# Designed miniproteins, single chains, continued (4), part 94

Each design is a single chain, and the fold is of that chain. pLDDT is the mean over its residues in the fold that is shown.

## One batch from the design tools (miniprotein)

Design m15248
Fold by ESMFold2-Fast:
Structure m15248 (fold): chain A 57 residues (1-57)
Amino acid sequence: ALQDTNETLASMSPEQIEKLIQGTREGLTASGRDADRHIPSVSQSLQQLVQQSKQQV
């Protein structure tokens, strides 16, 4: 449920968020995709979700 996802995001440390971003970048690079174009948007979306989750918890 969305509630479980929000709780997980709110409890994530900056280090865990950075690890997810790096994993996504590596996956995109390994697949031959343009990581430089996509990672900034992914990073911003993750930070926004974490902020929203913290405000609701």
Scores: mean pLDDT 66

Design m15249
Fold by ESMFold2-Fast:
Structure m15249 (fold): chain A 82 residues (1-82)
Amino acid sequence: SSDLLRQGRDLAQRAISYLNNGNVDQAIQDLQQARDLFIQAGDDDSARQVQRAISQIRNSNNISSAISQINQSISRADQSIS
């Protein structure tokens, strides 16, 4: 569903804003929801990308790398919606 992809994309975008503002816990919650929406939409590649971002935040605190991976998932979702 393009609606599920759009919702996941918007949550991923909001997660980037939370990360940039230091609100890591809120970002992780939005990323978990975005992952679940991407899975429901059948976009396994975007779901895996978001899961890698969550792992990087939790295990290595590599926020810059996590943001890059989130942006890749958003780009894929945008291509699928277009």
Scores: mean pLDDT 85

Design m15250
Fold by ESMFold2-Fast:
Structure m15250 (fold): chain A 74 residues (1-74)
Amino acid sequence: MTDDEMVEGGAIEAVRSKAIGDYGSYSSAFGAAMGVDHDKAVEYREKFEKEVEGLSVKEVIDVSNERLDEIEKK
């Protein structure tokens, strides 16, 4: 797993955690991603938030899991 893949994964995990109201996991995942690359973490988070804008909580979880699986397969 590359640093870029770790940052993207952390940003997606943060958005998923926030969608289910788990702000502890959100802070941990996004904090870890920002520790690797702050600017990339913010960019990936904003990009993914736009992708899931208007979706239900369940749909956000499903999309997040699909994207995380794609990153893990790289």
Scores: mean pLDDT 82

Design m15251
Fold by ESMFold2-Fast:
Structure m15251 (fold): chain A 81 residues (1-81)
Amino acid sequence: SILDTLSAEEQEELKKRFNFLDKDGDGVITAEELRQRLFGDFPDHAVEMYLNYWDKDGDGKIDFEEFVAGVLRERALLAAS
């Protein structure tokens, strides 16, 4: 699992961030809710790229593993020269 690449403390921190966005506690957040809360001032192009990284299934819904995968992918892109 992608979660196995993270420390227990990093997993806990990301879980708390995800739970903050997941008001219903169902383990899923919508792409539109993520857009409004994290990308209010971002251009549409940047938002679409981030949503594609987090929503691999293309259903407009993001579970915790997809959220973590998107965060790690963004970190990898920032580390690339």
Scores: mean pLDDT 66

Design m15252
Fold by ESMFold2-Fast:
Structure m15252 (fold): chain A 59 residues (1-59)
Amino acid sequence: GDQAEWQRMQETLDRSIRRLEEQAPAHWSEEVVAGLKDGLRALLRGVRRAIEKSRRGEI
């Protein structure tokens, strides 16, 4: 994939994590919010790996 696409995904995931920290619905449990943030951070690590592979021409 294009490095620019992976970079945009990284930025989107970073914004999503910040929005959960600032604007999580009051009726969601702390466990739900924590689980969603953990999932987004795992995806973010995957995207960073994809950016590095794209720079090396591996994807």
Scores: mean pLDDT 78

Design m15253
Fold by ESMFold2-Fast:
Structure m15253 (fold): chain A 93 residues (1-93)
Amino acid sequence: MIKVVVEEEVSEEDAKGVAEILEEELGGEVKVEMIEGEDAPIARIEVEVDLSEEEAVKALQKAMKKVKEKGLSLDLMGAVAKAILEALKKAEE
């Protein structure tokens, strides 16, 4: 099990939409907090993952496809995917 935290400049609607997709595909708890930035809203997303690297890659590929199909933030989804895969690699060392 790993926990990752990602902060990205996105709308609350994009952050919540991406979080719902991540929760559906990864099966773990996803928490979203909106932080007031000086120039734009910042979303803080916490994701808990209890998957192998292979399972996580497949789940994240499905999540990316859904995010793209719904027109949500691919930058946020990409940042979360990168954080999860890096954390899983470190946990297996």
Scores: mean pLDDT 81

Design m15254
Fold by ESMFold2-Fast:
Structure m15254 (fold): chain A 66 residues (1-66)
Amino acid sequence: MVEATPEQAYDALVAGGASPEAAKRAAPMVSEALRNGDGQRALDAAVKGGASEEAWGTAIALLVGR
C-alpha cells in the first residue's frame, strides 16, 4: 500500500495536473485514506477536491514510483 504525507499528496496531485487549490483541498483526506489502505477513498477525496481522475492516476503513479 502507498503511504504519503499531506505534503507528498499535494506535490503529487499538482505534478499530476491538479490545480493548487484542488490539491490543497484533497491532500489531507488523500493522505489519511492512503494510511488506512483505502485507495477508493483516496480517489474519491481527490475528485471531490476538484482533481481529475487523470491527475489522480498520475499522482498515485508518482507516489508508488518514489
Scores: mean pLDDT 79

Design m15255
Fold by ESMFold2-Fast:
Structure m15255 (fold): chain A 95 residues (1-95)
Amino acid sequence: KVVEYVKEIAKKITENPSAEELEPWIEKKLKEDPEVEKALIAVQDFFNEKLAQGKSLKEAAEEILSMDDKELEELIKKSVERHKKREAEAEELKA
């Protein structure tokens, strides 16, 4: 399920890197299935790492599309866990 959402987001980015088409799709899907949040977290985390390495959003999205389902499942699991850890750290630093 989440793997299919990750692939759909990546595919849309390779076709048009603008977020304009993505935002309505994401909002609609989030109302239907909360697992879409996990896909967004995974895609964002992966893109942040690839952009830090000097790659473009399109290159990062193409790399996601070349991954096997097992690799994508591992990416999703790690990214969600990392995101929760970062949120906890951010709250600890709250003034």
Scores: mean pLDDT 72

Design m15256
Fold by ESMFold2-Fast:
Structure m15256 (fold): chain A 82 residues (1-82)
Amino acid sequence: SEIEKLIKEIIKLMNELRNTTDESKREKILQELFKKIDELAELLGKENPDIPQSMIDTWVRSQKAFAYYLAGKLEEARKLAG
């Protein structure tokens, strides 16, 4: 499914982010990762309209917080997680 494809891509980008030390490359991966997270959130809402938007929003925040953490942006990660 398209959801499974997006999940796999997000996992791949998270792994690339974790293994990248170049700040410029980390920033580009982080931006693409956020885009994929937002795309998955939109698709989840469309295919499963019975999923509460609050649950989707919580998942988005947690994924973006973790991505910031992997990118070494700890302050941004804490702000989203709190």
Scores: mean pLDDT 86

Design m15257
Fold by ESMFold2-Fast:
Structure m15257 (fold): chain A 63 residues (1-63)
Amino acid sequence: MNIEAIITLTKPLESTDPEVIEKQVKELTDEAMKLAKEANIEILDVRVSVTEDKVTVSVLGKV
């Protein structure tokens, strides 16, 4: 059976500076991908969203 899996991590925005946002995104993305790998999820897509006060990374995959 193929089951869809989504891992979403959200963190408060530490700064409005683009370089800081990029660093947070990279860090959060690495963490989300690591969690997906440990959960035996095949990573199919990675979505990043930045809003006024937070950054969110979603890893989409299949088990």
Scores: mean pLDDT 80

Design m15258
Fold by ESMFold2-Fast:
Structure m15258 (fold): chain A 87 residues (1-87)
Amino acid sequence: EEARELKRKMVTYLVAAGLEIAAADLLRSLGYPQSEIDDAIKTAEENLKKAEEILERLVQEGKMTPEEVADAKRLIEHLKKKIEELK
């Protein structure tokens, strides 16, 4: 698979994780049951795991610059911190 396609898939999963985190935060703010917040968190974690798997593959195949790897890792860590804040 082309590096560009893998990078786009990684970005898509990162965006999906971010949207689910935003949804969980909004549900929490509106007083929704913890079960619905947990469902959004679980979907965010699943998307984040998919993004991390693609990042690992891109790194192993030498398809990312050190700067791109650092940027992706910073975003992943930021999203992980937001998920922990919602638990």
Scores: mean pLDDT 87

Design m15259
Fold by ESMFold2-Fast:
Structure m15259 (fold): chain A 87 residues (1-87)
Amino acid sequence: DEAQKMAELWLDMAEAAEKKGRYRIAGVHYAAVGSLTRNADYFTKSGNHFFKAGDYVGARGSYRQALRLDPNNEEARANLAKVEEKL
């Protein structure tokens, strides 16, 4: 349906940005996919890309969203701790 098509479009944009090393833009698009799909893994990918871009505020926001959806996500928890050390 329309929501699935939108998620596929944003995912394609995220992957294209990632391949081009445009990490901040990849973070934005992965966060959009995470919101549309309610999937913690995409918020974790978003946080990872914001972290690579040096956007620690963006990374913190995305990891917090990942943990809100999946409180037992060890990758998001560990990476959030690293982000908090940078802030």
Scores: mean pLDDT 88

Design m15260
Fold by ESMFold2-Fast:
Structure m15260 (fold): chain A 61 residues (1-61)
Amino acid sequence: GPLPSDEQVERQAQMNKFTNKLIEAKSEEEIEKIKEEAKKAGFSDDEIEAMLRAAEEQRAL
């Protein structure tokens, strides 16, 4: 199949970075700050909600 574009690879790396920060966040204030940084990076509210869900699931394991 076609390889991902450099932009898609970079976006996935940024998404993984923000998800990891959300997993490690110890307060609601830190979570809100990470959400703002993700919005500044061009992520939509839906994408940010998906990252939060993934972080919650990883913390539950």
Scores: mean pLDDT 79

Design m15261
Fold by ESMFold2-Fast:
Structure m15261 (fold): chain A 92 residues (1-92)
Amino acid sequence: SDEELLKKLLELVEKLFKEADKDGDGTLTKEEFIELYTKLMEETGGDPSDAEAIFDEIDVDGDGTVSRLELGEWLMRLWVEDPEALKRRFGL
């Protein structure tokens, strides 16, 4: 189901966020985010080449970091607005 697909995607993102968050502060730098996004796209079959642009989209306040909450809100927004575009982005 679409709900099960979203659940699995969110679980994978949570796992990869914890792996990329070396400092354990709950935020990712641009470099750590690119690592997460690349691994995520490798696991799902998506294209990792837009990682920097996606970081800039999520980092709306320009503080140079992305929190787990901001990443989750970005994914939920994409899912609600255009789930088919999200599936295409992630190779699902």
Scores: mean pLDDT 80

Design m15262
Fold by ESMFold2-Fast:
Structure m15262 (fold): chain A 81 residues (1-81)
Amino acid sequence: SDEDLLRYLTETLGLPEEHARAVLEYMKEHVHPQYRGLFLAYMADDPELIAALKAAPDAAATRALVGEHARRHLGIFLRED
């Protein structure tokens, strides 16, 4: 659920709530529903990405950063429609 994903992003990965919401909205818009768990697991396995998402100056920068990373490294999980 959205609540479970948001809790994982904030409580387990340590993202500020606004940054976690930006990541969740990106996933809901661009990641195929059946791959959202895998997408999040691959992101969580990249500590440098998580540190960068935590350090982003705002939600917009967080969204741009996750989008760039996803297009470069996680494109197989992205929606084509």
Scores: mean pLDDT 85

Design m15263
Fold by ESMFold2-Fast:
Structure m15263 (fold): chain A 93 residues (1-93)
Amino acid sequence: AEELKKKAEEYLEELKQNADNPDLVIEYTNKLLAKIMELIKAGEVELAIELAEKGIKTLLEAKERNADNPKVVEALERSLRDLEKALEIAKEA
């Protein structure tokens, strides 16, 4: 769990730093999602929920900062939908 948490937090930080790059937004969101799903399978549901909520907050803040860039907004909205779905899965686990 600690190693999965550390990797997820590293991907979340990369997502924050590269939120203006649509390709990296998709890449780091997918990497974060993989760690969230591994945490759910390990029974670390509360941690998975926390990380999904942090990811959603990060992407919402990035969307506000990049509102004038449609390509970046589209990538952020896609990533938001993926993280929101993961949050629903975690809450039902």
Scores: mean pLDDT 87

Design m15264
Fold by ESMFold2-Fast:
Structure m15264 (fold): chain A 98 residues (1-98)
Amino acid sequence: MAEKEDIEHALELLRKEVGEEAAERARKRIEELGYEKKTVNAVLLAVYAIAYFGLDEEKAQEVLDLLLSGDRTAFAELVAAEAKKKGIWPNEPIAEFP
């Protein structure tokens, strides 16, 4: 079970990065899933991805929903697509470079 302080910390980071509505949706999902540490960690991962790629609110909410659903493959595909759009990743993959 996740500690209250860890939950509030994750939600505060999400509120600062995305906004109050996203934080409230994440809080409800954490509660619905029984305050599991994996759910809090999913919120933290979403916040870090959103901050790192500078995602807009719509994409930020999509990332959060994918991670909270446990669809890590769809999350990875979305992050890869956004990284390519911003020129963070090469347009053509090179086998010797990840």
Scores: mean pLDDT 72

Design m15265
Fold by ESMFold2-Fast:
Structure m15265 (fold): chain A 60 residues (1-60)
Amino acid sequence: SNEEKIAFLKKVLKTTDDMIEAYRAQKARSNPAVAAELQGKIDTLEKQRELLKKQIEELE
């Protein structure tokens, strides 16, 4: 059902949010080179987050 799909996507979204939070915390404590690498990971996850949110919103 769409409800089951939405529930699954919301779990994936939560995992993505947790990963972003973890990388942001690590970035705050890192040197510039490591911070730049972590920002790349954050940017990728933020893009995935927006796609997941859009999929949830479009799932009727």
Scores: mean pLDDT 88

Design m15266
Fold by ESMFold2-Fast:
Structure m15266 (fold): chain A 120 residues (1-120)
Amino acid sequence: SSLEQQLKQQLALEKSQQIAREIGREIRENVDYEMELIKNAMEAIKNNDEKKLNDYINQIIDFLEKQSGKKYDRKKFTQYLKEELKKAVEEREKTGEESDDFMSALTIRVLKNVQEKLKK
């Protein structure tokens, strides 16, 4: 290959790696935002604050609709999310675990379980 072709291949690889890092950053920022909303919804459950719980659930649905470009059945989503959030509160209380890594994993699992139930 010519030197010009080698340089073009290297620049394409570097650009692909930069795009992959930017996508990874956006995914992390999205998870951090989702985690904050899930944490707030879990605290609303612990405090028996139904109004705040519903407000946070609506924010979660709005965020996921914006990210996916899809519309969800809000009534079913709210029902399934409340079920998963109650389980998450029980697990957090049982384990005493509050690390960001644990909460990020819990957030991903809660939202995945809700989306899987919506497909059935």
Scores: mean pLDDT 82

Design m15267
Fold by ESMFold2-Fast:
Structure m15267 (fold): chain A 80 residues (1-80)
Amino acid sequence: SMEEMEELLKRAEDLIRQAEEALRRGDLETARRLLAEARDLTTEVYRQALKLGDKEMQKKASELLLRIHELLQQIRALEA
């Protein structure tokens, strides 16, 4: 449902904020784990939005996936 998709996105946003905090503390392992969880939730929303033809929800999920990807790239740069 739309409400379930919105709740999953909200949870993903919360996980991203926690990952950013972990990244600020230099806790790369925790940041990666939180981003992996956020990615799973956001991918599920994207999948559901595709089935429903919900273009606005697809855009929101895509934007979060891009944010997650950017943070994971930052972690990789810090580990180099």
Scores: mean pLDDT 89

Design m15268
Fold by ESMFold2-Fast:
Structure m15268 (fold): chain A 65 residues (1-65)
Amino acid sequence: MEERRKLLVEVALILFDPETADLSDEEIAKRLGISVGTVKELKDTVLKMFGLSSVEEARAAAARR
């Protein structure tokens, strides 16, 4: 549970950081040392937690600041 919670926070930070918001799932997976499938699951969880409908909305919000 602890590792997943830390990864969830790191994925959220990546999605909401303007300089990393446009990273692909593969780039995030490599950066965090996890599988692409895990990245997709964590992204979905983050989107639901923040009431966002898509990863693209999260990235756009981060890029606009």
Scores: mean pLDDT 71

Design m15269
Fold by ESMFold2-Fast:
Structure m15269 (fold): chain A 74 residues (1-74)
Amino acid sequence: MEEEERRKKELEREVKRAEVLREASEGVGRIRVAVAKVTGDDVEEAEKKARELEKEAEEEYEEVKKKAEEEIKK
């Protein structure tokens, strides 16, 4: 049925979007740490914030993926 196919593709796009945002957050975290090292800012704070950003993005990705898998299995 076409409705199941459309829903599956929508969920796949949501998962892919969350994956891209997770990858972007990892990149931003690395840039923040590099800037802190160059500017003499608090590297420990930059690393902590980078890890928090990565953790939040990873949790969001995992949640979106889990919801998509549950809906696809229905």
Scores: mean pLDDT 75

Design m15270
Fold by ESMFold2-Fast:
Structure m15270 (fold): chain A 89 residues (1-89)
Amino acid sequence: MAMDEAEMEKRLEEAKKLEEEGWKTLKAEYAALTAQEELVAYGEAETVAEAIERALEAARRGLEAGAAGVMESPKGEKKIITAHSRAAP
């Protein structure tokens, strides 16, 4: 199983907590970052910091192009939704 991905997600979660005050200002991009981080962090970035930066930039580009939507569930999970809604388990 992808334990390395779980560990990276945990590190991203900790970084998120530290920057939570900043992310409150960027609500739309914050939700997109949460969805995009799994794609970028998986073998695409060399560091957790770079993964966060790339995920945020990619999410911003997607939202700017209007090719993505943000869905928020009652459980508080926010995911960016595009034509490519299918992702690896």
Scores: mean pLDDT 47

Design m15271
Fold by ESMFold2-Fast:
Structure m15271 (fold): chain A 99 residues (1-99)
Amino acid sequence: MTPEEAIRKLTILDVAIGLIAVAALNDPSLTEEEKEKIEKLYKEIFKLSDQAVEALRAGDYETARKYLEELAKKVDELSKIIPEFKGYAEEVRKLAEEV
């Protein structure tokens, strides 16, 4: 996979993850504790995604893979509150394997 293809795939995943996270934070059926956990995890996801993109642009594939693996773990933690994130965690993990 080229770095440009990896960045494009990650960008699509980031948009999807962000939309679900924003929807969850506006869901009145979720508890304040669940919303706080979602907000904290999403901020960590945003930072890891940015770090992965910068590593990919720098040609540092080992570092990019590490950030993507950590990103997948954080998305998997979100899936414990919002089950839909489970699929996205698997997609990020596959991306880490292909980089």
Scores: mean pLDDT 86

Design m15272
Fold by ESMFold2-Fast:
Structure m15272 (fold): chain A 108 residues (1-108)
Amino acid sequence: MVFPYSDEEIERKVEEVVKWLQEERQKNKLSSAADQQIIDEVIQEAKRILKLIREGKASDSDYRIAMVMIEQYGIGKSQIEANPELETVYARLMAQAMHDDILYLRKK
């Protein structure tokens, strides 16, 4: 399998996703405990993958999950830029999508 980004680009992009999710979690200020938990779980998984990439130990599955997070972030960021009033809703939907994709990719 050939990945479209270098390890350095993946690391940088996943770090951007983590920073954005942390900022959105803080802005969202307890809209739902369940939604906050999903965001926290996605952040934890992203940090785990970053550590593995930095250590040169990331698997194909870890890279696939990183790609999903990067793509979902790009889509959601574009939607937020078009509709800033819906920032919290798009952040929640992106975190849920990332979480669902992580579970799917780990099942196989």
Scores: mean pLDDT 76

Design m15273
Fold by ESMFold2-Fast:
Order: structure tokens, then C-alpha cells, then sequence
Structure m15273 (fold): chain A 61 residues (1-61)
């Protein structure tokens, strides 16, 4: 859902402002909140993270 994607994007933006690393943000979204990996990847791309940065963060989980 587009609404779910926008909410995930907002959550990532807030956590980034609070000083969380991309790895910690992705871990929180996937492991604690149960967000699908595909939605987290798309939200990170919309926030301007590169595919290389996203892949590296996922590998650190």
C-alpha cells in the first residue's frame, strides 16, 4: 500500500534525524515492526540512499 510505504519512509527519516545508522533503522523496521524487506528497500531509495548502501546495511543484519 502507498500509505504504508509513506509511513515507513517517514519513520526512516525521523530515525535518521535522531542519529540512527541505516543498519539500525532497517533492523528496527524488519525485526521489531515486521515491515517487508521490499517496502524498506523502496522507502530507503526514496530517501536518497544508494542501492549499495541499502545492500550493505541488509548484509549487516
Amino acid sequence: DEVDLAVVELHMAVMRVLGESLTDIIRDLIERLGVPEEVVIEAARRLGYSDAEIRRALEEL
Scores: mean pLDDT 82

Design m15274
Fold by ESMFold2-Fast:
Structure m15274 (fold): chain A 81 residues (1-81)
Amino acid sequence: APSLLEQLRAAAARARAEIDAVAADASLSPAEKRARIDAIADAFHALVAGLLPGLSPAEQEEALALLAEFQAYRAAVLDAL
């Protein structure tokens, strides 16, 4: 079975793919894209927060770094809308 940290890394990859799909969707307005991307990011943030207590201190630092990288990715996508 994957570790909690591996689960978070996989979830981050899925969330980034979902954000990419939303950003590429020509049927959505920039405002609708922002709202959907925000919902995806909120769900990922909630997942990190929920799994964090099950991680070692070193794994918590890695999870928080992953969250920071994800937020930077989100910001870059939103800037390109």
Scores: mean pLDDT 88

Design m15275
Fold by ESMFold2-Fast:
Structure m15275 (fold): chain A 60 residues (1-60)
Amino acid sequence: SKEELEELAEKFGVSVSVVEGAKTLIESGFSDADIVQYLVTDGGLSREQAEALIEELKKL
């Protein structure tokens, strides 16, 4: 679990705390659009990268 989040953080070029934040939002029932906005604003990801990270997190 924690190692998988660290691997995703390295893959997407964001901090582990950003990945953990996105996972928490998914588990809390936030919409994909709201999570994308978080990842773009706080993670510095493009929309496409944010969508890809969300799909990877949903596989965990």
Scores: mean pLDDT 84

Design m15276
Fold by ESMFold2-Fast:
Structure m15276 (fold): chain A 77 residues (1-77)
Amino acid sequence: MEEKRKERIEKVKELMKTSKFSDEIINLYIEYTELQFKANEEILKAFEAGDFDKAAEITRKYQEKLDELRKKISKLS
């Protein structure tokens, strides 16, 4: 599963390079995608543990970070 994630990230990078996106935009988009994967994994683990308060806290923290990255991407796009 980790190998499939790496393959997806590399494929996205190559496609964005071929589409003539700047390295700065590519790096921010990859960072955003990686952060989404981490958020989903941590939220799922909290739900599996039955810790809904922790799941809510994790969701808020990652949402804030994702919103910051989204704003940076929008300014460069």
Scores: mean pLDDT 78

Design m15277
Fold by ESMFold2-Fast:
Structure m15277 (fold): chain A 94 residues (1-94)
Amino acid sequence: SPEERAQRALLIRFLLELASLVKEGVEQGLSPEEIARRVEELYRRFLAEHGDRLSPEQRALLEETVERVLEGIREGKSLSELMSIISEAVEELR
């Protein structure tokens, strides 16, 4: 439906913004702690603006993806590994 397509597009847009933020932070040499804080801020702002429009399943997918990215940053995963986590979530929405 048009509603489902719009919601899916919104989620994909968030995931691409997340990917861009992580990539830019790594390329600029930001600390893992600073990148993690920016990821948490991006997600908080997204939920404040759009959280009421998300299904429980969509919310769970975003929460799991953000948690996996934050864990990966804390564990020192490579940019390629972090991008892989986000790409998996994007594919789930296709």
Scores: mean pLDDT 88

Design m15278
Fold by ESMFold2-Fast:
Structure m15278 (fold): chain A 89 residues (1-89)
Amino acid sequence: SSMEEEAEKKLLEEMDKQKLSEDSKKAILYALKEDSVELLERVIKVEKPSKEFLKTLYKAAVVFKAENVKKYLESLLSEEEVKELKEEL
């Protein structure tokens, strides 16, 4: 869908800004498409991305309907940050 394509494009741009490895970029995209919490958690522990990038991942997880990844990302963010993100979407 166009929303998934736009979310993927935005995510790729943010991953480039974070200077993530090509393997990490592929792993993040796979984790979102397959709703793989284990894979995403491993990448986050290695790359230690910014909170702003975690918010970008959350928005992408909503678009990809990655419910388990979305819940995992909520656990890394404050209740107020999650509430604000839900109101923006």
Scores: mean pLDDT 85

Design m15279
Fold by ESMFold2-Fast:
Structure m15279 (fold): chain A 68 residues (1-68)
Amino acid sequence: GSMGERLRLREEYAKEIAKELLEEVPKVSEEEAYSRGYGAATARVLGNFDLADKLFEEAKKELKEKAE
C-alpha cells in the first residue's frame, strides 16, 4: 500500500544518503552515517528538499567534527 511504499522509499533514501555521507566523511561507521542521515531521508520522502539539504549539511558537519 501507499504507506508501505513510503516506508520502503525512506529506507532507500536513507541508504543513499548514508553512502553520500561516507564519501564525504569516510572515517565514520556506516551505522553512524545512516543514523545521522535518516532525518534528511525522511524530509526527501516528504518532498521537502530544502529541509533535506539542510539536515544533510548538518549531519556532514557533525560527522566531520566527530572525525577530528
Scores: mean pLDDT 81

Design m15280
Fold by ESMFold2-Fast:
Structure m15280 (fold): chain A 75 residues (1-75)
Amino acid sequence: MTIVKLADLPLNATAEDVKAAFSGLGLNVVSAELFEEDGQRKALVVVEASQENVAAVLSKKTVLGATVISIEPAP
């Protein structure tokens, strides 16, 4: 599994929107948590894929116009 941290999400974005966007990229979302920090909409997304696969996909495609802060391996 891989943990993706996103920033600069639209303020109207929902967890379902994030899951749908990742699913559209061929990535299976295990969980998605949206939160606000310092006036920014952020998300922590757990994906059932390798870090290499997630990084390759997100290097070519954007998720809801968000900035990818980090892509980290999960157990």
Scores: mean pLDDT 80

Design m15281
Fold by ESMFold2-Fast:
Formats: structure tokens, C-alpha cells, sequence
Structure m15281 (fold): chain A 89 residues (1-89)
């Protein structure tokens, strides 16, 4: 049985690896200019201390037309939503 902290880290690491793979495939389907903008938004969120999984989810939600308020309601941190939304505008 794994401790709650160790289990959370292992789950976060697994989702981060999966998110990186999915995100790379997603970027390959976007126009080059939009792909670079989305990549920059995710990189800024990761530099601010958020996981790649959280950053890429926020970017994906913005591209799906979610409002900042809806993303926060889904459990995304307000700070990551701000970073991604401001970068993608």
C-alpha cells in the first residue's frame, strides 16, 4: 500500500507522461502558428510551477471554447487558467 503523497506523485508523473504524448500529437494537427502559441502557453504554465498535465489540460479547454470560469469550476487552478488564457489571446 502506497502513502497518499507517494500515490499522488506517481499518478501525476503518469498523467504528465501521457499528457506530453497526447499534446505532441495534438500540436501536429494544428496550423504551425497556433501550435507554437499553444506550446508557449503550456511552457509558461510549467515555468510557473504547474504540472504539464495541468497546463496542457488548461490549453486544451481554452481551444475547446471553455471560459475561465468554467475551467476553474472543473478544478483547474485559477493561476494556470490566467497564464494560458492570456497567452492564447
Amino acid sequence: MVSDEQLQKEVDDAFDRMARSVFKQFLSRLPKEEAEKVKKAVEKAVEAGFSFATASEAAGRVLQGYSPEEMIKRGLPEEVVRIVTETLE
Scores: mean pLDDT 75

Design m15282
Fold by ESMFold2-Fast:
Structure m15282 (fold): chain A 71 residues (1-71)
Amino acid sequence: APDPVPTVEEVREAARRAVAMARQAAAAGDAEAVEKTIEQLRELLAATKDPEARAILERALAEVEAIRAEL
């Protein structure tokens, strides 16, 4: 395969970090950083084929979108 796909564990770690970063950015009033986190999660979801990894990313995306709604 030309591009390696991340493992479910790597996706879980990335999702957890993304949510944490979004919460910190929102607390600082940094809407741009929250939007960048949403876009990164959307890109990762678009590249992800594994159903378990997709479920993790969809949950993380929903959580970051909820964080953005509170800005």
Scores: mean pLDDT 82

